# Designed miniproteins, single chains, continued (2): the designs that were tried, part 43

Each design is a single chain, and the fold is of that chain. pLDDT is the mean over its residues in the fold that is shown.

## One batch from the design tools (miniprotein)

Design m5470
Fold by ESMFold2-Fast:
Structure m5470 (fold): chain A 105 residues (1-105)
Amino acid sequence: SEALELVEKELEETEDEKAREALEALKEALRALEARDSEALQAAWERMVKLMKELYKEKKLEALRKVAETYVEVVQIISGEKSEEKKKEAVEKIIEEVKELVEKE
């Protein structure tokens, strides 16, 4: 899987422990998608979102951006989309949504 290979490469280049855990959750989500396991997919997604919220609370914005960029690149691989403009828009939207989720707690 091209998407799994991308996440593995980003894991090798990522030093922040929570960002690494979020990328591991993304790998579990991809495996769950391939297995058509909706329960495992939901659990992996919730774990990734929780870790992204923790990165935001700890002001690790560069690590959060890295996770968001990797997620968007995975979605683009699955969908066949290659627009750099759409990638940047999607990353900013994810960061905004994580901020809103933290501020509503």
Scores: mean pLDDT 86

Design m5471
Fold by ESMFold2-Fast:
Structure m5471 (fold): chain A 70 residues (1-70)
Amino acid sequence: KEEARKALEGLLEALRAGDNAAALEYLGRLSKLVSDDPELKALLDEAYVALMAGDREAAIAHVERLRERL
């Protein structure tokens, strides 16, 4: 769970900085770390969809909800 938290913090930092490449890297890493939890995977999928739609604020909100579940 420490690795998942680290990846999540990196994802939030990248999203706030507008660094989509770094955000996608951390998103992929976090996805592997939470693969056994369908609820966390669903929240991560919502963040990915928001990021692909260009809605960075919605992506950040979904990642913060995922942090509360972690």
Scores: mean pLDDT 81

Design m5472
Fold by ESMFold2-Fast:
Structure m5472 (fold): chain A 93 residues (1-93)
Amino acid sequence: MAEIEKKIEELIKKAIELIKKGSDIEEINKVFEEIFEILTNEYGVEEKKAKLIVGIIHTLILQGSSAEEILEKLKEYLKLSEEELLKILDELR
């Protein structure tokens, strides 16, 4: 749904801003928890897979990826297996 995609993009942008400002880890974690809830509740993603996707998003933000780049990659990640996502996360570290 376009509305859900926009919400995720806005949450990713919020996470980027909080990380750049050096905000509290608890505040940053709340944004990632909201992304996790959308992945599990709106997209029907399994909990373990959703945790891997959130970890990849966090790593991409730390590497300087834009919210738009992350959103496009997220669309691909939703199609991947848990094993494929784990490999991506390991390659990014």
Scores: mean pLDDT 83

Design m5473
Fold by ESMFold2-Fast:
Structure m5473 (fold): chain A 63 residues (1-63)
Amino acid sequence: MITIPEEVRKKLIELRERLKKNPNDIEAQLEMQRIIDSLPDEVAIAVVKALAEDKPLEEVFPN
């Protein structure tokens, strides 16, 4: 299982919460896309799936 730095995980969670409050937050959309594009394919797919299913991102990266 590939782990990502905790700072990256926290940023993804923060950006998801920002987008839930304001779906038109262009800055949050661009930053989210940038982070996802920087992740390994398997991790990026897992994050996108969790976001689409409205699952906690913590379930993608269990401790």
Scores: mean pLDDT 73

Design m5474
Fold by ESMFold2-Fast:
Structure m5474 (fold): chain A 78 residues (1-78)
Amino acid sequence: APPRLHLRLLVPSSLDVEAVAAALQAHYARLGAVLGAEITVEVRATDDAEEAERSDAEAMARLGALLAAHAEAFRAAS
């Protein structure tokens, strides 16, 4: 089965959360297709900008781990 990654992102409630969710979902679906992975995104509103920044940092760390695992699997398969 393809690798799976679920990302949880918190965005400031001052933004159009629905539009941001749609854009992020499309972006990560495209990235997942390129990587051969299933990437899903859950987007929620927060009134804490620092919480939103921490959420983004955590998502980036999880994505980085997936990319590192893919690089190693590619080398092992080659």
Scores: mean pLDDT 74

Design m5475
Fold by ESMFold2-Fast:
Structure m5475 (fold): chain A 76 residues (1-76)
Amino acid sequence: MIELSEEQKEQHQEIVKEALRKAKELEDEGKLSPESAVGAVIRVTGLALDGLMAGESFEELKKRAEELVEEIAEKD
């Protein structure tokens, strides 16, 4: 099984937590449906896992995760 290091697990949790916060904020503003908010968090969870496993930086992944949530909001 592919395993994240303890540091990468913490980074993954932080990226997902921030994505959840951003998705909830946009949902509360009426910019995301509840279904799109759930979809955004699921996509960020996968993106962060794949990126960390590929050796991408935490800062780059955090930025890409935020951009992904915003892109989903724009298309909703």
Scores: mean pLDDT 80

Design m5476
Fold by ESMFold2-Fast:
Structure m5476 (fold): chain A 90 residues (1-90)
Amino acid sequence: MTPEERMEKLLEELREAIKAGDLETARKVGEEIIELLRENKDKISVEFLLKVLMELGVLQIYTAVNKRSELGEVVAKVEEEVQRLLEEKS
């Protein structure tokens, strides 16, 4: 499985945890996403990072609308790592 394919699976797991209101699973999956991004930064394209950023933006809006601040903090931490990698690749 490629790092990008692994990332897509983790993003789906994060989405399901957020929809379920499962903060413990969301935190665990969020940390796994951050670690995957850090360890595989040279193997992940800018185009894929932009796609991930868009998906995270949708989840952040979802958590804000549903007033799930702690889940929103998990999404924000993942988004910060994606933004940092995009700046490093610029």
Scores: mean pLDDT 85

Design m5477
Fold by ESMFold2-Fast:
Structure m5477 (fold): chain A 110 residues (1-110)
Amino acid sequence: SDLERLKELAKKFLELSKKKGGKVGADALVHGLEVAVRITKENLPEYTLEAEIALGVALISIAVGKLINDEMYGVRLALKSVLTTVEKHPELAGPFIKGLEEAIKIVEAA
């Protein structure tokens, strides 16, 4: 299923972020989620608000991680929020899969 694919990508992204550093992971995740929101606006405009809220919650989660000096905590919290949003709105799985694939490429290149 698309949700299982998204969970596998989230797990792979988290493992790569641990190796490259929480700041690298956080920056890559933000870019990937911005890509997911863009794809949603273009292809699933009725889900734009849900995708924007998912990005907003992820940004807050990452900011909290920075504030407490645990950037990996912020990354984990952001990913959990994204997965929860997609479980409630399975139509968003495609955009967020593409977003996480982009985030993974960025972390691997860092």
Scores: mean pLDDT 90

Design m5478
Fold by ESMFold2-Fast:
Structure m5478 (fold): chain A 73 residues (1-73)
Amino acid sequence: DEELRELLIRELRKRLPDLSNPAAGEELIKALENGASEEEVEDLIARIAVEDPETAKIMAEAYNKAREEYEKK
């Protein structure tokens, strides 16, 4: 859904300076801008977790926050 995607991109952009690997954050944002599905987003976060579990944790938190906001609207 476009609204969920925009919320997630916004949350990720806010957290980019806090990521130990900002390039991974930019990769996820680009995937979302290109229409990545929820499953594709989860797969990308899981892949990033292999290299950088701290960055993946922050990304997962951003995703969960975006979903909570979307579900309440």
Scores: mean pLDDT 78

Design m5479
Fold by ESMFold2-Fast:
Structure m5479 (fold): chain A 84 residues (1-84)
Amino acid sequence: APLTVTFDKDSYTAKVGEPITITGTASHPNATITVTTPDGRKFEVTTDANGNFTIKFTPVAEGTYTLKATYNGQTSEEKKITVT
């Protein structure tokens, strides 16, 4: 089965210095959700036994942040956050 991710919102926007919370469910437990910053830095969270995840962070750079799940060589579709 393909790796899919359902997010709590269809689109995300944030402002530099304001905290953002993103929740969702991946089709697979223990999948890795990678957040890539506009300057190419990355941080990761892991989905729980039910595929659920919560990402909390405060953006420090304007631009597009990208969310992507990986599991056993599969990758999900990308989700974007626009930060101004």
Scores: mean pLDDT 83

Design m5480
Fold by ESMFold2-Fast:
Structure m5480 (fold): chain A 102 residues (1-102)
Amino acid sequence: AEKEEKWEEIRRYLENLEFLELAADGISAKPGEFGQADAEAMRKQARARMAATSDLELALRAADILLRHHVKPEVIEFMIEKLKELGAPEAVIQALEDKLAA
């Protein structure tokens, strides 16, 4: 289903962002020690975290990212509906609705 496809796209987007954040932390914490093996280990950690994360936690992370970046309106609309289904805080839903209206 289209809704399931969009959720999978968001999961991959967050997985890539967690990898980049872990890689940045690794480079900052261990200058000159970051290599291909470290990058692979960080990717595995990011995937494991995403797999262990509840849909609500993942949706809240996605909402935070969407609020900070320029994204297509249909992605924001999808996230609003997903957050409502998962019982997310009204403040988070309202923030996305405000971004969609801007």
Scores: mean pLDDT 71

Design m5481
Fold by ESMFold2-Fast:
Structure m5481 (fold): chain A 64 residues (1-64)
Amino acid sequence: ARQEALKATVLRLASRALKEGRFVIDEAVRELQRDAGLSPEEAQRVADRLATSLKAVGVEVVRG
C-alpha cells in the first residue's frame, strides 16, 4: 500500500515535470506528504533525488 502510493506519486510528478519541462521542489514535497503519506523529511529527500534525476535530463528545477 505505502510503496504503491509512493511509486504512483513519483511517476505522476516525474511525468508532469517531463511534459512541462519544469519541476518545483516545494510543490513535490507537499504532494509526497499528501498523496504518499511521507514525513516532511522523507518527502524532501525523495523530491531532492527526483530533482537531481530530472535536472540531468534537462528539466528546469526550482525550489518554489
Scores: mean pLDDT 86

Design m5482
Fold by ESMFold2-Fast:
Structure m5482 (fold): chain A 66 residues (1-66)
Amino acid sequence: SPEELLERIRKLADEVGKLAEEKGPEYQKYASRAFDIYGRALGLPPDQVTEELLEEAEKAYEEIKK
């Protein structure tokens, strides 16, 4: 559901933010990207909150984990 997708995107953005704080300022770009994705999802009608947005957030998370 859109609510479940939005919640998972939020959780991923929070995790990326925590990792960026731990790793240092050069990783803030990943946190900014993840929170931008979440912000876009919040601004969309529910029918537009899709798996593609979740996939973008997951990509940011995987990149910061490297």
Scores: mean pLDDT 82

Design m5483
Fold by ESMFold2-Fast:
Structure m5483 (fold): chain A 99 residues (1-99)
Amino acid sequence: MNPVAPQEALDRVVKLIEEAAKELNIKADIERTPSSVVVNTNNVYDADKILNKLQEKDPNFGARRNLFDSRIRFTGSWFVTMPDGSVVEVGILFTVDKP
């Protein structure tokens, strides 16, 4: 069963990635799913730079390479603290090809 994240949590992660991409001057296309954010870049090096920027913001952030997909894909989780103090997990998926 796929977890579902609140739209507010997804919005915060989208903004975080947009800010990281802007700081790095990287073009990233960002899409939402019910439980995750999909980040598409032109190449794996751009994806890796964004991953490193996120790791600098949260040292507990981890991502894993998917070795079985024909597209180079990294997956990770970002934990968003909501205004009520609850913590929500949002998946982050990096791709290098557009669907």
Scores: mean pLDDT 72

Design m5484
Fold by ESMFold2-Fast:
Structure m5484 (fold): chain A 112 residues (1-112)
Amino acid sequence: TLSRAEVVARLRALLDEALADPDAAPFRVLPDFEALPELADIVPDPVSLDTIRAALESGRIATVAEFRAAVDQMLEGVRRAYSPDSSRVLLAERVHARVEPRLDELAALEAP
């Protein structure tokens, strides 16, 4: 069983891998909500990979479940903002599909 610190370290490594993924490029930072105020109304609590990184650094995310919730929220935000057949939604779903099994493996080591 992994300690909380070991879980956070592995989540940081997984996030670094996601940030390096070319398919994740549109999701590394939040969109410009000042230029797109309508988007802020559609996605009231937006999540990017950088916001997840900040949450890991601050201790706001410290478990696999909290990390999964943040990644799921990012995907939901993209699905709300864009049509189901948009390239952005397809890229977000691809990134999510690559992260999910890694989180399942880590959760099995975290939970006693």
Scores: mean pLDDT 79

Design m5485
Fold by ESMFold2-Fast:
Structure m5485 (fold): chain A 81 residues (1-81)
Amino acid sequence: SAEEQLRREMAEALERVLATVPAARARMEAAGASEEDWEKFERLVEELRELLRMITEGGLPLEELEEWAERRARELGLELA
């Protein structure tokens, strides 16, 4: 189904984002990120891992997952800029 295909694509996209976390941590350290920035970053990473779990288990409506994922990805981009 289209929903199953979209869930697979979102899971793969999140796995790709999570694969960049070690490099993102290195960039945060090089940028001299504050303790607050580190706390926000680690919380975002934990939330992304939980989102991946929920997508994989099919426990959340896709519309809510899409909006939430876009919001969290935007936050990550701003923290690393």
Scores: mean pLDDT 73

Design m5486
Fold by ESMFold2-Fast:
Structure m5486 (fold): chain A 70 residues (1-70)
Amino acid sequence: SATERVLAETPERLEFTGGGRTSVITREQLRAAAEDLYRYLREAHPEWSDEEIDEEVAEALRSLVKAALL
């Protein structure tokens, strides 16, 4: 799926440094968030195909990873 491709291309750990602290988000935490978003979109948009939901989740993950790498 598009989501699995984005997760596979994501580093195992993402580190965010700001305000004198470092926070870590793991790929597994991102996978859990993706699963939660998938469930939410499935309920909110029952008319969407699984492929359309997968693409939307993938886009959300790409945006988050891009923001983390800035």
Scores: mean pLDDT 79

Design m5487
Fold by ESMFold2-Fast:
Structure m5487 (fold): chain A 74 residues (1-74)
Amino acid sequence: MEREVEEFQRESEEVQEETERAEKYGKGEEARKIMEEGLEKASEYVEQGDYEKAAEVLRETAEKLRKLAEEAEE
């Protein structure tokens, strides 16, 4: 459990960092929507005690945010 919670916290930080990066390129509104959807989905798994799935959802969310920021750079 401790490892799963730690992984979840780390993925949450990555989501936040990628959101801030997307905001720098003028994609803040779109980034916030992606973040909110990801956090909502992850919260459902946390409520079920499935931190592994919650962390996976956050990883996917961070990846989407990273791609959004990369697209904004171009």
Scores: mean pLDDT 78

Design m5488
Fold by ESMFold2-Fast:
Structure m5488 (fold): chain A 81 residues (1-81)
Amino acid sequence: MPLSREEAIKRARELVPAARAGNAAAIREILRTMNSIENLDREVAEEAGVDAAILSAQLLVMMEHYLETGEVPENTGVTMP
């Protein structure tokens, strides 16, 4: 079930600094927040969480896109802007 947009945005913003620092728990929580919004595979999010440095960069792109547009980007994998 999707979270309220405002709640998801608030949670994401609070976790961004920790995720940028490579905090795996913050990265996973951001992924769970994104996963509650359509287009993310929970299993993929959990597996990707082992690669914190790469994932944090991807999550920043996804998070900034989500915070600006309210939509999950089409590419959650290796490709970055």
Scores: mean pLDDT 53

Design m5489
Fold by ESMFold2-Fast:
Structure m5489 (fold): chain A 96 residues (1-96)
Amino acid sequence: AAVEEFRALGVDPRRVVLVGDLSDPEKVEAVIKKLEETYRRLGLARGEGGKMSLVEAVELLDERSRAGEDPEEIFEYLVKNSDKRNIVLLFELPEP
């Protein structure tokens, strides 16, 4: 199950407040594929990301979204700079 996969990634489901639709396997699959393609495009190995905390990632997402930055550029920055445990935030930017 998607919830169990998040637990395996070190994400506590009780902290997954910003992920609205984990019950839809198609949406979860699309986000996983986008994440893998983004890692490949940026030349990052699986699980090689930055050290940005969950709080820092949320603040950056809010600030840059309000500034009108390209959602794809925000997503790539988050993938590059976030700890893999912050993967829950990537489900808030799953749309291409």
Scores: mean pLDDT 54

Design m5490
Fold by ESMFold2-Fast:
Structure m5490 (fold): chain A 86 residues (1-86)
Amino acid sequence: KENIEKAKKYIQAAKAAVDLMRRYAEAGDLVGTRIAYEQAKKLAEKAIDYAKQVGEEGKTLINEARKALDEAERVYDEAVARAQAA
């Protein structure tokens, strides 16, 4: 169904945003990391919203989106800590 397809696409987009965050963080670009973090959060939230529309079948998708959100937070927190240490 359409909601499953949308949830999967937003999860994929959120993961791509997290990968972009890692690249900016490795380059020492805290501003780029923050912008990518905001995008990752928005994409993961949309994925969760669409996954909720599928009920029980969406649980795996919700968990996957939550993992992407948690990873985004970790990458951002590490980037901030490294910037503060410099």
Scores: mean pLDDT 84

Design m5491
Fold by ESMFold2-Fast:
Structure m5491 (fold): chain A 86 residues (1-86)
Amino acid sequence: GKKKTEEAIKKVKEKDPEIGEELELHGEISDLLQELINGPKPEVARKAVELIREMLEKGYLTEEEAEEWLEAIANIMGVSVEELRK
């Protein structure tokens, strides 16, 4: 369940802070995408886009992976990727 995953991420973060942060941020983006699917809100979409940019800057996502996530968010929101970047 989610609690076991959060505990596992915490233990990894204690041993390897970089890998722990990467796993934590991947979990956060997944949660934000689930929230968007259940109720598309501009505030949630913005948080997801900001998190994707942070992960890309830290090297936790490739440019290709980041674009795939942005396209998924754009499709959920019914907008273009360019509109999400504004």
Scores: mean pLDDT 76

Design m5492
Fold by ESMFold2-Fast:
Structure m5492 (fold): chain A 78 residues (1-78)
Amino acid sequence: SVVEEARRLLTEVLTEVLKDPELAAEFERWLAENPDDIAGLVAAVRTALALLEESFPEREELIARLRRVLAELEKEAA
């Protein structure tokens, strides 16, 4: 599902780009407690996308994948 893909991509950003496994664990706990909070997930993806575009623009494939997931999540939130 798009939710599972968003979770995986956000975990990848937190663990592999930002190198913050504690934040990744906190995020996964938040997802487990808030499985129906699509708006919150959209906000998280937007924040990650803005960070990557500003600080890690060379991660073009990851940015493209996050943009695609964001578009799909926004359709579910509407």
Scores: mean pLDDT 79

Design m5493
Fold by ESMFold2-Fast:
Structure m5493 (fold): chain A 97 residues (1-97)
Amino acid sequence: SVERGRELWRRHFAASMGEDLLGEGSIAPPGLALLRLGDLSVYPGYEGVTFDDPLEAAELVLREGIPGTTLPAGLTASLSEEEVRDLAEYLLSVPIR
């Protein structure tokens, strides 16, 4: 659920990445707006990768990270598959600007 994803983000990631993953000058990876469209092709290592389901794109990014960005591989290694899905739902619920 979005609410559970928000709590998981706050507990595990907010201290290191902030509450707003898209904040100006933040450590967040660029292009989270495109993640909502299922398009990862703008990220290093994901050239030509697009998903019909944005949730699958968000889950992949949370599990594998984005090379050369502030979102490292293994960041969610301690989380269950259900918790990663809850986080993905939360990220997709964040307003795009």
Scores: mean pLDDT 64

Design m5494
Fold by ESMFold2-Fast:
Structure m5494 (fold): chain A 83 residues (1-83)
Amino acid sequence: KELAEATRRIAELLSKAAKALHDGNVDEALKYAREALRIGAEAGPELLRMAKNAVISLGKIYSDEVYERFKKLADEIEAEYEA
């Protein structure tokens, strides 16, 4: 029940991040990616792993620079919730 809602919100935020990247707005994409990662972390390790993989894959598709920034963000959020 809660996992289904979290998954839906993560998908919506990742779609918004992808659109922001397409529009050249990396800062807005980072905002949406951060929110998706936080929702994943709060929902549990399985959804965090899914969100992290999706965010990193999205960054890799667009550029090496976006990939590095998205990977760093995902690692930071993961560390924040593992502490």
Scores: mean pLDDT 83

Design m5495
Fold by ESMFold2-Fast:
Structure m5495 (fold): chain A 64 residues (1-64)
Amino acid sequence: PEIIGRGSPAEARGTLAAGGRLKEDGLAEGVELVGPGEVRITAAPTEESRRAAIEAAKATGAEV
C-alpha cells in the first residue's frame, strides 16, 4: 500500500529518513520524494507495515 505524507520541506526530509529506516527493517518497499513537501512510502503488503508507515509519517509532522 502507498502512503503519501504531506508537510513542509523540512518535515518531508524527516519523513524521507523515517521511510528509509522502514525499508531497512523490511516494512517498506520504497520511499520517494514526489514533491517539495510530499513523500511516498510504499509499505510492505501487511497491515503492520501499513500502520508503521502511517505512524512514521505522522511522527515527522506529515499529514497522511
Scores: mean pLDDT 82

Design m5496
Fold by ESMFold2-Fast:
Structure m5496 (fold): chain A 108 residues (1-108)
Amino acid sequence: MEEKVKEYVKEFLDEAIRALREVAATHPDLADPSKPPSDEARQAILDALSRVYRRHLERARKELSPEEFEKVRDKILQVVARIASLLNDGKTVAEVIEELERIKKEIE
């Protein structure tokens, strides 16, 4: 049971990192990876992450027990809040990706 929760959170982190890289590659305000994102770019990032988290939670809701689902949801919401906090602090997309890679490593 605990193993499945970790697997779902890791899959979410991988998809979130992929979505961040895709937005960074396509959004004009993110052409310089060393530059903090604009308000428009931050909204584009958060919108992309919202699509990833909704798809992932919908899958988890169908495949996991209610208890396992709540654990996945809580952890994903913590990750999303952390991303939003870093972007609000003017961190670059590269720095956000580094933080997500760190979180993934901590999950074991």
Scores: mean pLDDT 80

Design m5497
Fold by ESMFold2-Fast:
Structure m5497 (fold): chain A 68 residues (1-68)
Amino acid sequence: SMEEKLKKLTEEAIKILDQALRQGLSVEAAVAATERILDTIVKDPEIRKKVLEAVREHAREQERRLRE
């Protein structure tokens, strides 16, 4: 289903974001890197938009916890 596909893509995108953060990228740079990767693998702009919204929300939560 589309719902399961969105969930799977969101989980993969969050893993990419978390890996970039572990490599020492800033939250802004990690989000930008994840967006570039999603732009190459997810061709549907609506699905891409929803996944990116979830990635940005996860990034905001990480930023809040770090007080940055």
Scores: mean pLDDT 79

Design m5498
Fold by ESMFold2-Fast:
Structure m5498 (fold): chain A 82 residues (1-82)
Amino acid sequence: SLPPMTALSRVGELIATSRFGEVPGIDAALADTLNRRAPELLEEIARLQKTLDPAQAEAAAVALLRTVPGVDEARARAIVAA
């Protein structure tokens, strides 16, 4: 089994490696938007990881991703699941 990771850690890895194009339902235009916002998203993930209960990590990751234009709840959940 994989070591336990929070949803925030998984999303941070996906952002850092620019692998949004591998996520089902994320088109090139949305991937470009996410990559443009990557520095801001990574800073917020780092802050949340220091302060947040791991049980809240999935909800926090979904909420953070939904601040990006074009990301609805379904797309945010797909990114978290990737």
Scores: mean pLDDT 76

Design m5499
Fold by ESMFold2-Fast:
Structure m5499 (fold): chain A 99 residues (1-99)
Amino acid sequence: MDLNSPEFQREIDEALLLMAVGVAKIIASRDPKLAEAIKRVEEEARRRGLSEMAIRAAVALTAFGVDNEGLRAVASKVLSEEELAEAVELAEKGQKELA
């Protein structure tokens, strides 16, 4: 009955984003370049005053790809369009550090 509520779906989307960040940090523990890219993305996002959810989106997108449709779909449900655009921009910068 309440599994289709917007609040419940938002909680699931937020939890999926947290799991993606967790997996990204596990991968980064074995990839020093990814670890440094994630660190710089987190520092820049914090300096810009982005929300915790936008910081999480930027980290996940940096690790898994800015064009990852699943992550972008989840992020678009928990972030404003402006926050999502900022998170994508930061993740693109982080990915350029890995190239």
Scores: mean pLDDT 83

Design m5500
Fold by ESMFold2-Fast:
Structure m5500 (fold): chain A 87 residues (1-87)
Amino acid sequence: GALNATKFYTPPLNITDEELKAIIEGLKAKGAEIVQVLNGGGIIYTSTIRPSLGIPEITSVDEITKGDKVIIFTPPGLRQKAEEILA
């Protein structure tokens, strides 16, 4: 339905493992389905590729509706940690 959407979450480059875990757990607690974890690829990905997909970005777990699908774009080095939290 129109109320369920695919959303991006892009953590800050300086986010800690503990902060990333808290955000992922918060997204899951709100009923989000984490469908993909991607290496964000820096400025080109966030400024060029991501906007062209037409998918809204979230900055808070409060922006989640139950049943939303979330794609996480991680800084280099955090993808493995995000995948471990989801496993």
Scores: mean pLDDT 64

Design m5501
Fold by ESMFold2-Fast:
Structure m5501 (fold): chain A 60 residues (1-60)
Amino acid sequence: SDWTETTSGAQLQNPDLVLEDATLTFQDPSGGRPLRVDLTFRVDRERGLLSTSISAPVPL
């Protein structure tokens, strides 16, 4: 599913950017604790570079 479109309020402030920063939260269907996933997208227009990073805290 497209999680970026799920949270319209979390869309980029700049229409020229795709996604600058987002935090996604998973809920285990079996009732486990929610999983937080951090995504960071950075665009360097001067160099024409796009950098992405993703992290998901597995332990407490």
Scores: mean pLDDT 51

Design m5502
Fold by ESMFold2-Fast:
Structure m5502 (fold): chain A 77 residues (1-77)
Amino acid sequence: MSKEEFIEKNLASNTTLVVKTSDPRLANLVDIKDGYRMSKAEYDALPEPVSPKSGAKNAFVDEAALALLEMKEFLEK
């Protein structure tokens, strides 16, 4: 699974999501209670597959998740 696939699959699975909620697109869309967050730079440094370090079953990279959601909104317009 690629980094992009990891983010997209977590978005599609309707499982616990962890993303930056400060972005207006995500403010009411995600639950950050039981997940793992990291910067895009940290994610880019990780080998695949990516595993949550906090023990959460699902995780997102904040910057990558925001970029993917922005692209998805653009494509779905």
Scores: mean pLDDT 47

Design m5503
Fold by ESMFold2-Fast:
Structure m5503 (fold): chain A 71 residues (1-71)
Amino acid sequence: MTVEETIAEMEKNNLDPAVEAAYYIHQGKLEEAKKLLEKIKDEEQRELLEKMLKKKSDEELLELEKEILKE
């Protein structure tokens, strides 16, 4: 592993779009998170964040449905 390559990985995985995307997903700012996903070139990171984004959206929909249905 190269130092330069490691720094680039840290930028992607720790400092740049991946970290911000995770933060926005956690906050429920799915639109902002989606924009950041486009900037993530790491397939593994992008997949994880896409799953989190999708899960958040799906959870919200499921919660709404359960609230209506469970009366």
Scores: mean pLDDT 66

